Designed miniproteins, single chains, continued (4). Designs and how they scored, part 17

Each design is a single chain, and the fold is of that chain. pLDDT is the mean over its residues in the fold that is shown.

## One batch from the design tools (miniprotein)

Design m12598
Fold by ESMFold2-Fast:
Structure m12598 (fold): chain A 71 residues (1-71)
Amino acid sequence: MSPYEKHLEELVKEAKEAAEKGDLEKAKAIRDGLLAEADAALEQGKKYNDPEAIKKGEELREKAKEIEKAL
């Protein structure tokens, strides 16, 4: 697992734990951060025809959806 993948999994875990504890603001902040990163990656991927950037953006959106389901 890359440092980035490990960090992403840790963020999702932290957000889900925050949501379960009732810290919805923390969970939403992590979700919104992932969505912002996803939008930037997708824009970069579309602009430069970079399929890896598009894939990263899609993965980030799916992780944000996992957090949303815990809210």
Scores: mean pLDDT 82

Design m12599
Fold by ESMFold2-Fast:
Structure m12599 (fold): chain A 69 residues (1-69)
Amino acid sequence: LDEAIERLKKVAEKLPEESLDRQLYYIGIYRLEELKKAGIKPTADTRGGNFYDKEKAEEIVKKGKEIIK
């Protein structure tokens, strides 16, 4: 997870500051950081985009969005 967050940050830095793509990367990074704070660990078993903890992960991310308002 940490490696994924750092990789996304490096890609975002290469994008133009005003681009929508860079903004979307920042949103993605934020969501991953919230999952990290919640103690959710991705595994190789999550291939295909369906996490074993997907429901729990989505609930925690939703709560994080409400706090950031």
Scores: mean pLDDT 60

Design m12600
Fold by ESMFold2-Fast:
Structure m12600 (fold): chain A 61 residues (1-61)
Amino acid sequence: MPEELRRELFDREAELAIEQIKAVTEALGSGDEELRKKKTDEISKRHQDAVAEAERRAAQL
């Protein structure tokens, strides 16, 4: 399986995670507990989606 594809997908996931961390930091600054919970759930889901996409791409080769 191509390590380049795996690396590229993980790099992309890292960029998305950074953007989401920024959004969570802003939500924490507002003191909204519900928004914080929602944003952490979104980060978790995006991470799972990125892993699933990487596995899907690997399986298609």
Scores: mean pLDDT 71

Design m12601
Fold by ESMFold2-Fast:
Structure m12601 (fold): chain A 77 residues (1-77)
Amino acid sequence: MKIKVRLELEGTQEQIDAVEQALKDAGAKIVERKVEGNRATIVAEFDDEETYKKAAIALGKAVADNPGLRILRAERL
């Protein structure tokens, strides 16, 4: 069963791109991307629960490695 998550981020363009790349490297498919100034909405799709867990860990690491980057919202759809 595929999992879909909506992320709302605040940060620099480089930090937003780093999060998107971390999700892709973890196996996520980016199905929607919208950037407005210093905020971005990304909708990511995962093939299974294990891919989702891997991506959640990668996202947490990306946030920790990028001071000032904030996750404003993370919703499982």
Scores: mean pLDDT 82

Design m12602
Fold by ESMFold2-Fast:
Structure m12602 (fold): chain A 72 residues (1-72)
Amino acid sequence: MDAETWVRVAKKLAEEAIFYVKQGKVDEAKWLVEQAERFVELAEQKGADPEMVKEARTLVEKARSEVEKAQA
């Protein structure tokens, strides 16, 4: 799997996490955020484009924030 594919997967997982939070599936959303964070880190390690990594990180942080708000 190339670095750009890891970025794409991370963004998709973060989007799915936000969707799951809206459905009340907070535990599943939390797991998806954790997986997305791992994939962003892996993409960065593999030399993915910094702007793509930044976009993915921003989306993952948004998903994390939504999970944290739902748990509060």
Scores: mean pLDDT 84

Design m12603
Fold by ESMFold2-Fast:
Structure m12603 (fold): chain A 59 residues (1-59)
Amino acid sequence: MTLDYSSALGKPVEEAVKIIEKVDKELAKYVKKEAERRGRKIVTEEDLLAALKEVMKAS
């Protein structure tokens, strides 16, 4: 199953998290954490990559 996270990029944090959560609940948690930690209202590629890095380290 190929996941396209690009649809979550540039969306409000709440909407982006819901998109990602449907596919990967753990990744969604880290994306929300990274965006909130950086004071962002929207999810950027940087937030997504940082979250993915954390998930990959744990898995």
Scores: mean pLDDT 74

Design m12604
Fold by ESMFold2-Fast:
Structure m12604 (fold): chain A 82 residues (1-82)
Amino acid sequence: KLLEEAIELIEKGAPLSEIREVLSKILSPATVDVILELVELGDREAAIEILREAVEAKSVEQEVGVVLRGIGRIIDIELEKR
C-alpha cells in the first residue's frame, strides 16, 4: 500500500518533500535519491519504473542494479538538455 501511495504522489506531482517522506519508509536512501532526481527532472514514468523494480529487488545486488539503471537514465536526461 505504501508503494501505491508513493506512485500516486509521483503521478499527481506532489512536492518532493512529501514523496521523499513516503519513499524513505520503504526504500534505501540511495534508491530514494535516484527516484527523486528522476521526478525533479520530469521523468515520472522512469521514477515509477525504478520504484517498482526496487521494491521487487530480492538481493542487494539487484537493488544496486536498479540504482545504476536510474543513474544511467538521469545522465541521459542531463545530456539531452544541452
Scores: mean pLDDT 82

Design m12605
Fold by ESMFold2-Fast:
Structure m12605 (fold): chain A 92 residues (1-92)
Amino acid sequence: SDRLQQLIDEIKQQAAAKGIKVDIRVEGDTLEIEISGLSVERLTALVLWLIGLELEGVNVEIEIEGDTLRIRISGLSEQQMLDVLNYIKSLL
């Protein structure tokens, strides 16, 4: 989706301007996100939001290694992907 790619590019650009590293990949109904450099407060907000995500058919995997957060979400519609990405953008 051109809209998804545009939002991903905007997130990467905004993150880079703030010293935050973000990598986002879309494969079918799966969204993979790797983030480094978020504050503890923003990282906590993101993790809690993801754990509280009660979407039908959605699976969430979260891995933390050092200062890097890796997230995989599967079973997403395009609108649900946009909602996730917009939430991440709000934390930057």
Scores: mean pLDDT 83

Design m12606
Fold by ESMFold2-Fast:
Structure m12606 (fold): chain A 57 residues (1-57)
Amino acid sequence: PSAEHVKEAAASVGIHLSDEDAEILAKRALDMSAEELANMLGISKRRAEALLRLLRE
């Protein structure tokens, strides 16, 4: 996914991402577990799972 797509997906689940975090997630999110993503962003695992699902569509 693109960094812009990552930012839009995150916003749809109530998460604001910096441009730097969006770039990192654009390159790595599909290789990350929901737990790793939740820890990185300081969010619940459920919200991280929702974000990963959106990024895979």
Scores: mean pLDDT 79

Design m12607
Fold by ESMFold2-Fast:
Structure m12607 (fold): chain A 78 residues (1-78)
Amino acid sequence: SAAERAEAEALTRELAELLREAAALRAARAAGVEPAAERLEELRARGQELEARLAALEARDPALAEAVRRAALEAARA
């Protein structure tokens, strides 16, 4: 449906952003910079929200959910 496609597009963008932020945080820790605790909690909360939304999409359209996961990983690498 149009609503499912809109949700997939939104999830792809938000997951890619989260993955990039998580990668930046890992890179900072590798460089000896300790991330703020509130930043870690923010990322965890956003990750849980996105996982719940992705699970809801997967229940309706497993192929679309898999496409979102793949597209988000590719976008995060760019």
Scores: mean pLDDT 87

Design m12608
Fold by ESMFold2-Fast:
Structure m12608 (fold): chain A 75 residues (1-75)
Amino acid sequence: MSREELREELAKLAIEAALTSEDATLAAGLVLRTIGALLDGDEEALLEAAREAAEVSTDPELAERVLELAEELEA
């Protein structure tokens, strides 16, 4: 996977994870932060938003996948 493809895949999974949150306002904020970071090419902001999305997710398998891709992007 290219670094660009990895960023796009991380953003997609982070958005899905955020949307599993029971807090709709928090979910919306994380989705917007993730999209903004991806469009700006800000990998630090993307990683921060993705990790927060994993923490608030109610889907543990999806949260684990987000964290795995975040580690791959940092490597």
Scores: mean pLDDT 84

Design m12609
Fold by ESMFold2-Fast:
Structure m12609 (fold): chain A 65 residues (1-65)
Amino acid sequence: LSELQAKIILMMSEGKTVPEIAKELNLSIEEVIKRLKEAMDETGRNFARMVEKAKELLDELRKKE
């Protein structure tokens, strides 16, 4: 997962809709959908696993200033 895909996945797990995520990240709705589709294909479409991987990636990035 990329950092952008991780952010999108975490925001979805928090209950945000695709249009809300697009607005918050300053992306198009189409771009958010494309990134989600790519992440689903990479993780075998298991949303719970995607959320866990996203949390791990963002935690690692947070520790590296």
Scores: mean pLDDT 76

Design m12610
Fold by ESMFold2-Fast:
Structure m12610 (fold): chain A 57 residues (1-57)
Amino acid sequence: MEKLEELTQKVRDYLLKNPEASLEEVIAYAVKIAQELGLSDGVGRIVGTLEYFEVHK
């Protein structure tokens, strides 16, 4: 699904532009973008990756 790739790219771009963003802010952004794209199931995968990154630094 090409929209899942768009979601992933937008979240990555957000992180690059906002490296100081909290995990909660990034999750909120990912949820909003996923809702706009109609990808509720995609949010879980993105959130899991971001949580792993923040916890396992």
Scores: mean pLDDT 68

Design m12611
Fold by ESMFold2-Fast:
Structure m12611 (fold): chain A 65 residues (1-65)
Amino acid sequence: SAAEFAVEAVEAGVPREEIIERLIREFGLSREEAEAMVDTAEANRDKSREERVRAVTLAHNETLR
């Protein structure tokens, strides 16, 4: 999923702009949606992988409301 990709890429140290561009290109997200996912993944980088994916998924769902 896009959320799993964002969490994994942030964990791997991929540059922010590269993650955003790939989320837009590969998952069809808007720039706003992609930035929100990356921001949430970065903010929760001290959490477990499962908690980070959950946080990104919840933040994305809130953006779509």
Scores: mean pLDDT 78

Design m12612
Fold by ESMFold2-Fast:
Structure m12612 (fold): chain A 56 residues (1-56)
Amino acid sequence: SAELIAIAKAVALAEARKRPLSDEELARTLQSLREIGASDAEIAELRAEILALNAE
Protein backbone atom coordinates (compact mmCIF):
# COMPACT_ATOMS: atom_id res chain seq x y z
CA SER A 1 0.00 0.00 0.00
CA ALA A 2 1.02 3.64 -0.39
CA GLU A 3 1.14 3.96 3.41
CA LEU A 4 3.54 1.02 3.78
CA ILE A 5 5.76 2.46 1.02
CA ALA A 6 5.80 5.88 2.75
CA ILE A 7 6.71 4.29 6.11
CA ALA A 8 9.44 2.12 4.54
CA LYS A 9 10.94 5.14 2.73
CA ALA A 10 10.89 7.20 5.95
CA VAL A 11 12.61 4.40 7.90
CA ALA A 12 15.28 3.95 5.20
CA LEU A 13 16.03 7.70 5.12
CA ALA A 14 16.16 7.89 8.93
CA GLU A 15 18.71 5.04 9.00
CA ALA A 16 20.78 6.65 6.21
CA ARG A 17 20.86 9.92 8.19
CA LYS A 18 22.30 8.10 11.26
CA ARG A 19 25.05 6.30 9.31
CA PRO A 20 26.06 5.42 5.72
CA LEU A 21 24.23 2.34 4.45
CA SER A 22 26.33 -0.40 2.86
CA ASP A 23 25.76 -1.35 -0.79
CA GLU A 24 24.08 -4.56 0.45
CA GLU A 25 21.76 -2.68 2.84
CA LEU A 26 20.83 -0.21 0.09
CA ALA A 27 20.12 -3.03 -2.39
CA ARG A 28 17.96 -4.90 0.16
CA THR A 29 16.06 -1.73 1.07
CA LEU A 30 15.27 -0.87 -2.56
CA GLN A 31 14.26 -4.49 -3.30
CA SER A 32 11.88 -4.48 -0.29
CA LEU A 33 10.25 -1.26 -1.55
CA ARG A 34 9.78 -2.80 -5.01
CA GLU A 35 8.21 -5.94 -3.45
CA ILE A 36 5.60 -3.83 -1.62
CA GLY A 37 4.69 -2.01 -4.84
CA ALA A 38 6.95 1.05 -5.00
CA SER A 39 7.22 2.53 -8.50
CA ASP A 40 10.49 2.80 -10.45
CA ALA A 41 10.36 6.57 -9.86
CA GLU A 42 9.97 6.16 -6.07
CA ILE A 43 12.84 3.64 -5.97
CA ALA A 44 15.10 5.93 -8.06
CA GLU A 45 14.27 8.91 -5.81
CA LEU A 46 15.00 6.97 -2.61
CA ARG A 47 18.23 5.54 -4.06
CA ALA A 48 19.44 9.03 -5.03
CA GLU A 49 18.59 10.44 -1.56
CA ILE A 50 20.39 7.61 0.28
CA LEU A 51 23.46 7.86 -1.99
CA ALA A 52 23.60 11.62 -1.34
CA LEU A 53 23.46 11.00 2.44
CA ASN A 54 26.13 8.28 2.18
CA ALA A 55 28.42 10.73 0.33
CA GLU A 56 28.27 13.26 3.19
Scores: mean pLDDT 82

Design m12613
Fold by ESMFold2-Fast:
Structure m12613 (fold): chain A 72 residues (1-72)
Amino acid sequence: MADEIEKRLEKALEEARKYVEQGKKDNKPEQGIVKAGKILLDAAPDLDTLARLSEELARYVKELGVKIKPEA
């Protein structure tokens, strides 16, 4: 079911958000973001889903006030 996939993606996003928060606390926000990105990449079944999750993670990073260099 799509619902089970969404639940898996939601859990992955929550885990990714925790890594971003931990990276900020450790004063290494870029490392937290890299770890978060790997979690999303592993959880996403396709590139469109990965893009959606990455955009939501990026929004969360901005809300936390983390400034990083834009990566292409």
Scores: mean pLDDT 75

Design m12614
Fold by ESMFold2-Fast:
Structure m12614 (fold): chain A 83 residues (1-83)
Amino acid sequence: FTLPDEALQALGDGAAKLSQYPGGEEAIRVLGRGVAEAQASPDLDTAIAAIRRHGEEARKILPEAQPVIDETVARIIEALRAS
């Protein structure tokens, strides 16, 4: 299934905010893996589960940026559901 441009935009916006945090690069990498796994997913529910799982991993890596991570995850899921 093809990711909507809005999902990539949400990841990009989140990455810009996360890059300001020490350790933000690793959190961005984890969220990027989630988006790649979502793109390779056979259905929408599997894609959303991949995003949520990687969002949880990113929160473990960078708990101080949890609000930014949660917003980014929510925006990606919104874009996936709208497609």
Scores: mean pLDDT 85

Design m12615
Fold by ESMFold2-Fast:
Structure m12615 (fold): chain A 62 residues (1-62)
Amino acid sequence: GRPLSKEEFELLKPLIEERLKMQGYSDEEIEEELKKIKTYAEAAKVLDLSVSDVRSIIKRLK
């Protein structure tokens, strides 16, 4: 999938952290999962959204 820029990743980071906390991940596990997220597809998978939904969120946060 399309790579996330540093800016796009930083915009999504709080949403990903909140989602993983709700799923019972520890702070250390969240840090490890964040390191794996490099693309829109990987972010979409974690958030349980489509790639199109992730693109829409980024556009709204910009």
Scores: mean pLDDT 84

Design m12616
Fold by ESMFold2-Fast:
Structure m12616 (fold): chain A 58 residues (1-58)
Amino acid sequence: ADPERAAELTSRGVELREQGKLEEAAKAYQEAIDADPNHMEARVNLAVVTQELGKPTF
């Protein structure tokens, strides 16, 4: 796991989401989860962004 990388990618995802780049934000959050599968902030934010894109996450 790389918690620092996951945190950086999560921050990037937040910035992309604020710019309205939801698909790019989702990719950044997914990369954060790939770096640290237990990074809860990235998982929660990915679920929210995916819901906003109209793709359900269960």
Scores: mean pLDDT 79

Design m12617
Fold by ESMFold2-Fast:
Structure m12617 (fold): chain A 57 residues (1-57)
Amino acid sequence: DLMEKIREGARELARNLLRQGASPEEVRREVAEFLVSMGVSEEEARKLAEEIVEELL
């Protein structure tokens, strides 16, 4: 499933940014930008970024 692979890539990015001390707000922004670059709509990318960051905190 392409979407599952995209979500896993987003989770890996979020984990790396959090490990480097990025704020939750900064991580959400960068994860959303990644998702948009992968073809996810801006609205869905924002929702997914929030879900991913919340799950990792």
Scores: mean pLDDT 84

Design m12618
Fold by ESMFold2-Fast:
Structure m12618 (fold): chain A 60 residues (1-60)
Amino acid sequence: SLRLVAEFPTIERAIGAALAVIGLDPEARVRVEGTTVTAELPDTPGGRRAKAYLESLGAS
């Protein structure tokens, strides 16, 4: 599994990103803490798409 952390400008954007990750792979483990999204992504096609999505938003 891969762990990524992304910071968002608003709580609403953080929640939207978390929901998008779950939609890309339901096996992803996502935590939202304020404007911070932490995702643990499986080594699946959906997990790789979620990784690319979060990295496009500045996740590391």
Scores: mean pLDDT 84

Design m12619
Fold by ESMFold2-Fast:
Structure m12619 (fold): chain A 104 residues (1-104)
Amino acid sequence: SAATAEVLAEAQRAAARAAEAVAEANEAEARAARGTPEEAARLLREQAERLEEVARELREVAERAAADPGMSPALVESLRNLAEALEARARRLRERAEELEAAL
């Protein structure tokens, strides 16, 4: 249906945003490795917040997909797993930022 096609397109866009956020996280971690501990902590914290934002968007899209009877349960689970992976990475970045701040 047109409604199912729209939700599928939204899911594809959300997955693309997640890929971009992962690339941004990789760049931020590389920049943090070259900076001062204070700059590194700030960059890692900012990136953790970005990953948390994208994870929230993925969960919202997953809820809309789950409400659509024409949507694949496998796709819904894939979106939820992607959100969980971004949330886990955000936690690791926050923990590293806190460790750097504690060493200052």
Scores: mean pLDDT 88

Design m12620
Fold by ESMFold2-Fast:
Structure m12620 (fold): chain A 51 residues (1-51)
Amino acid sequence: TAEAEARLAEAEAALRAGDTDRMIAAYLEAKALDPTLVPSPELAAALTALG
């Protein structure tokens, strides 16, 4: 879970930086490590908007 949390934090940092590719990649890695992870509402909205 520590690795999954680190990847989720990376996805959130990428979201703040506007790096869509890194955001998606980090989020997918986080979910692969821990499928029960819940992203922030901001991250969830960004992922939904992208499809």
Scores: mean pLDDT 81

Design m12621
Fold by ESMFold2-Fast:
Structure m12621 (fold): chain A 82 residues (1-82)
Amino acid sequence: GVDLDPERLEQLERLAREAEAALAAGAPPEEIAERVRRRMLELGLPEELAEEVAEAIRMGALPPEEARALAERYRAEREAAA
């Protein structure tokens, strides 16, 4: 399965920080959301997680905090299913 190992989680946090900086600079949320979603998929992260992060960005959430919360929720959900 696609697991959020420490390396993948660090990459996700890095993408979230980059997205936050771009949004703070006035970049369109929809463009940033699509860029982050694409990069998450390239990193092998789940499509469901990538869509949730992209949606949070479109809704004006703070990307690093929201990305971390979504990743933690995905991990908990996966643990509960195992």
Scores: mean pLDDT 71

Design m12622
Fold by ESMFold2-Fast:
Structure m12622 (fold): chain A 85 residues (1-85)
Amino acid sequence: LASLIAGAAALAANDYAAAIANYKQALADNPANVTAHNNLGNALTLANKYAQAIAAYKKALSLNPASQVAQINLAIAKAGVALAA
């Protein structure tokens, strides 16, 4: 929980590296946390790490296939990769 809160605070401060590190810590504590996988994907997308963001969102969808948030964010991250290519 503390790592999830710290990650959200870092993201609000535009410190994407700190957000990524905190969400990875949250996932080390609970690998099945769908919210942490989605939030990690968001931080990676904002850091322009689209390939890693796609992997995080796919993991969130493997745990909860009905997550509309993860489906939408995955599509956005894939568009980011296509535009960067």
Scores: mean pLDDT 80

Design m12623
Fold by ESMFold2-Fast:
Structure m12623 (fold): chain A 95 residues (1-95)
Amino acid sequence: MEEKIRKSALNIARSAILDGDRQTLREIAKLLGVSEQELIDEINKLLDELSKDPATAELVARYKEAIAAPDRPVTPMLERRRQLLIEDLKKELEK
């Protein structure tokens, strides 16, 4: 997978975690050819780098809390937005 597509997929996955959108997480993991847990582990590595900056401490804490929390209801608007982003990633993979 191209680095650009992988970075875009990770950004969608990070947003999905904050909102409790486990369906989007699973779809991104499938697209990347990894397990949901492997994807979460990679995001945690990115969060550990971010935690070195005090300005991001609150954001990192919210991500850590969201990873530990069970699935939460996601707004239909946010689900549609992420579905479109996933479709765009699939189109980029076909090029």
Scores: mean pLDDT 72

Design m12624
Fold by ESMFold2-Fast:
Structure m12624 (fold): chain A 64 residues (1-64)
Amino acid sequence: SEADRLLEEMRRLEAETLKRSEELMAKIRATTDPEERAKLIAELNKLLAETQARLAALVAQLEA
């Protein structure tokens, strides 16, 4: 069903986001340069915002 496909896409998105966010968090923890840390935090915030927007779009499709 279309709902099953959307749920699978949501699961994949969540798994990919978790992996990428953990990689960014590891880099943030390892960074000693405040400027580089700020850039990594900005990338993490961008990733989370983009993931939230994509999840919202998938939920809207599931509810339609």
Scores: mean pLDDT 87

Design m12625
Fold by ESMFold2-Fast:
Structure m12625 (fold): chain A 89 residues (1-89)
Amino acid sequence: ALSLNNLGLVYQSLGNYEQALNYYQQALEIYQKLNDKRGEAISLNNLGLVYQSLGNYEQALEYYEQARLIYIELDDKEGQENLRKAAEN
């Protein structure tokens, strides 16, 4: 799952958003199956960043809110702050 998020990041950096979404979605599904809430939140945040880059702000917000709720559950202030910064930039 971590390697899939890393592949998504590489494709996102290359501007290949379709492949980035595919890898982030695969990572999300694996983390959900493993009940890895932190990995799930990271993958949701990454999906939000791609949709934001595509100008699909409504979809990006939905993913950011899902990740934020998980970070709140985990008491992860750093994760919450990273989401705030991503949404502002």
Scores: mean pLDDT 82

Design m12626
Fold by ESMFold2-Fast:
Structure m12626 (fold): chain A 89 residues (1-89)
Amino acid sequence: ISEEAKKKLIELVKKAAEDPRITVTYTATKIVLTGDGTAEGRALLAEIEEAAKKLPSLKVTVTGDTVTIESDGTAEGTEIIAEIRQALA
């Protein structure tokens, strides 16, 4: 896995958590980002989706204004989710 791709995703998710247009929630197995319906919020979510898709051990699902990032069940994917959660704490 590219260390740069992982760091970029973590940075973008942290940025989203600071953005009032995005609500970030997480569980042990997934990160959920929900936009407020604005074009700017949607654009940030699209950037996060693209960054997450560069990591093959992550599953990305988009439903309406919500982007869900999950591990694909591998140890690598699970570790990336854990690192994102630690960065948000």
Scores: mean pLDDT 82

Design m12627
Fold by ESMFold2-Fast:
Structure m12627 (fold): chain A 82 residues (1-82)
Amino acid sequence: SMEERIEELMRRATKIYTAVMNDPSASEEEKEKIGKLLEELEELARKALEAIKRGDYEEAEKYIKEMEKIVEEMEELYKKLK
């Protein structure tokens, strides 16, 4: 379901956020950037869930695709902490 896709994206993002915040190699700048991306993701999740609630599945899909891009950006940033 679309709700399960949103939950999985939020789960992935929270895992990355926790990993970055607990990584001693992560700079303050990297931690700030991950925090901002998580905030954007949370707002998109809210909008996607509201769209689902009103039956606007096309709009929900657009927000979920934006969420996927943000999670991919978060994953890319975490990989740079090698």
Scores: mean pLDDT 89

Design m12628
Fold by ESMFold2-Fast:
Structure m12628 (fold): chain A 115 residues (1-115)
Amino acid sequence: MKAEAEALLAQGNKAYEAKDYETAIKYYEQAIKLDPNNAEAWLNLGNAYLALGENDKALEYYQKAIELDPNNAEAWENLGALYEMVKRDYEKAEEYLRRARELREERRRREEELA
């Protein structure tokens, strides 16, 4: 990972925790410019846009996060919630939430195997 991109991601996370979502977005966008393959930065950018009510951008960035890391259960959960609340597409919402549950169970089993 690029140290500068990770530092920007950390600054974005601090702004997000402070509920300064506009500042968080600025830092996350800078992190993505340095490291466009960082799935966590795309997920966090989606979360910040969702907090501002920018549902279309949040959906786009969650899709990018799962494209880069399809094992990110949080991204699937957030995509499912967005389909339920905004699109009222309950079938897709349940499918995405089920995928998130499957990923969490798979991770738990793998951690048990390694222990």
Scores: mean pLDDT 85

Design m12629
Fold by ESMFold2-Fast:
Structure m12629 (fold): chain A 68 residues (1-68)
Amino acid sequence: SRANEEGELLSLALQYRFSDPEKQEELQKETEEKYGRPIPSDEEEREMIARILTAAVDAAIEKGRARK
């Protein structure tokens, strides 16, 4: 699912930042092979986080409405 893919890509971006150069090259290659795209840029990561948070807020609002 899209949410699962975004979560996996965010995890990979975090791993990339804390990896040595050899592991960074490996992670980039694995990401391109599995997802057909490079590891998210800082801008893309921020956009993904914003989308996830917006979806969580929307879900909380809907749950609040259903409870009333």
Scores: mean pLDDT 76

Design m12630
Fold by ESMFold2-Fast:
Structure m12630 (fold): chain A 63 residues (1-63)
Amino acid sequence: ELQVLSLLAEGKTNKEIGDILRISEQTVKSHVANLMAKLDATNRTELVAIAQRWLEEGVAALL
């Protein structure tokens, strides 16, 4: 889900994301794996970096 990507950009752990979205940590891991595949990220750290760039550009447009 796009909400998982947004929370990853904020530096949230899989456990924290699961708690916020009211889903299991296992479900969050599945979403993270799917997002890595779709965005061609080789690992979670790379996915977070991609998400942070998108958030940074969005924040710059609002601020």
Scores: mean pLDDT 74

Design m12631
Fold by ESMFold2-Fast:
Structure m12631 (fold): chain A 64 residues (1-64)
Amino acid sequence: MEVTVTATAPTLGAALRQVSAKVKEEIERLKKEHGVEVKVTLTFAPDAASAGGVRATAKIEAKK
């Protein structure tokens, strides 16, 4: 299973906080399944689509 969540904010800290909330919700959902190993990959980049901002992307991979 693979889930990607994103957040865009004016600062790195704000983007991390927002994406972390989404990651927590996905992990809590997966926690109901026993024996699931979860890998989270975080990527931070300038958001060129908005007027100055940071895009945080979290890729969540679950394996049994």
Scores: mean pLDDT 73

Design m12632
Fold by ESMFold2-Fast:
Structure m12632 (fold): chain A 94 residues (1-94)
Amino acid sequence: SQEAEDLRTLADILERQAKLAEENKDDPFAVETALALAIMQVAIFKRSLSGRGREVAERALELVKQASEYAQKGDFDKAIELLRQAAEEVRAAA
């Protein structure tokens, strides 16, 4: 279904951003950029999703926003953990 394809695409994007943040954890700009892109993409996909897919996207958006808050406090390990969790939950729903 289109919803399953959209969720797989979103999961791929979130997994890629989590990997980039993890590999560049010592670069605050790289981590912040990965989080900003993740927030933007989840928000875009949320608009096209309905029902369970929308609920998963809303949960992912909350997780990535929390990740951004931890990054602002300098806790990049926790930020990456939350971004990875968002990716895993979206993947599981696809």
Scores: mean pLDDT 89

Design m12633
Fold by ESMFold2-Fast:
Structure m12633 (fold): chain A 90 residues (1-90)
Amino acid sequence: MEEELKKLLEEAQEIAAEVQELLKKNWEKLSEEEQKIVLEKVKELDKKFLELREAIDAGDLEAAREKLEELKRLAEELKKLIEELLKKKE
C-alpha cells in the first residue's frame, strides 16, 4: 500500500512537470486573455494536486486513485486547451 501511494505521488509529480514544461514553452505565444483562461485551468489542477497529496498523506489509497484520475483528466483538458489556442495562431 505504501509503495502504491508512492507510485501515485510520483505519477502526479510527473504530470505536474509535463504541464509546467508545456506552459513555459508556450506561455509567450498566448495572448493576455488566453493566458488568463489557462491560469484558471492551472488553478484547478493545483487544487486537485493538493487534494491528491492530502489523500496520500492520509494513506487513503482509493481516494488517492480517484484524485489522480481527476488530475489526469484536468491535465489532458489543459493540454488540449493549449493546443487549440495555438492552432488559432498563424
Scores: mean pLDDT 82

Design m12634
Fold by ESMFold2-Fast:
Structure m12634 (fold): chain A 92 residues (1-92)
Amino acid sequence: GAMVEEAARELKRHLESKGYEVKVRVEGTEVTIEITPPSIEELIAIALIAIGLAFDGYDVEVKIEGDTVIITLRGENDEELVEMIEALKRSL
C-alpha cells in the first residue's frame, strides 16, 4: 500500500545518499531491494546486516548476484513491512 511505497522510497533515498545504486520493488506484502555498492566489502557488510534482521524474527531473504545484494522482506501486512523497512534503514 501507500505507506509501504513511501517507506521503500525513503529507504532508497537513504541508501543512494551513501553512494549505492538501488532498485526497490513493492509487490503485495513483499518488498525487494537490490543494492549495488562500490566495493565487495560493503556488499558483504550489507548482506550480513540484512541477515541479522532474520535473527530479530523478521522474514528476510538475502541473495548475492554478481555485485548486487538482493534483499526480500515479507510481511503479514503493510504495518509489519514498514517496520522491517525502517529496521533495515536504521541498520544500513
Scores: mean pLDDT 86

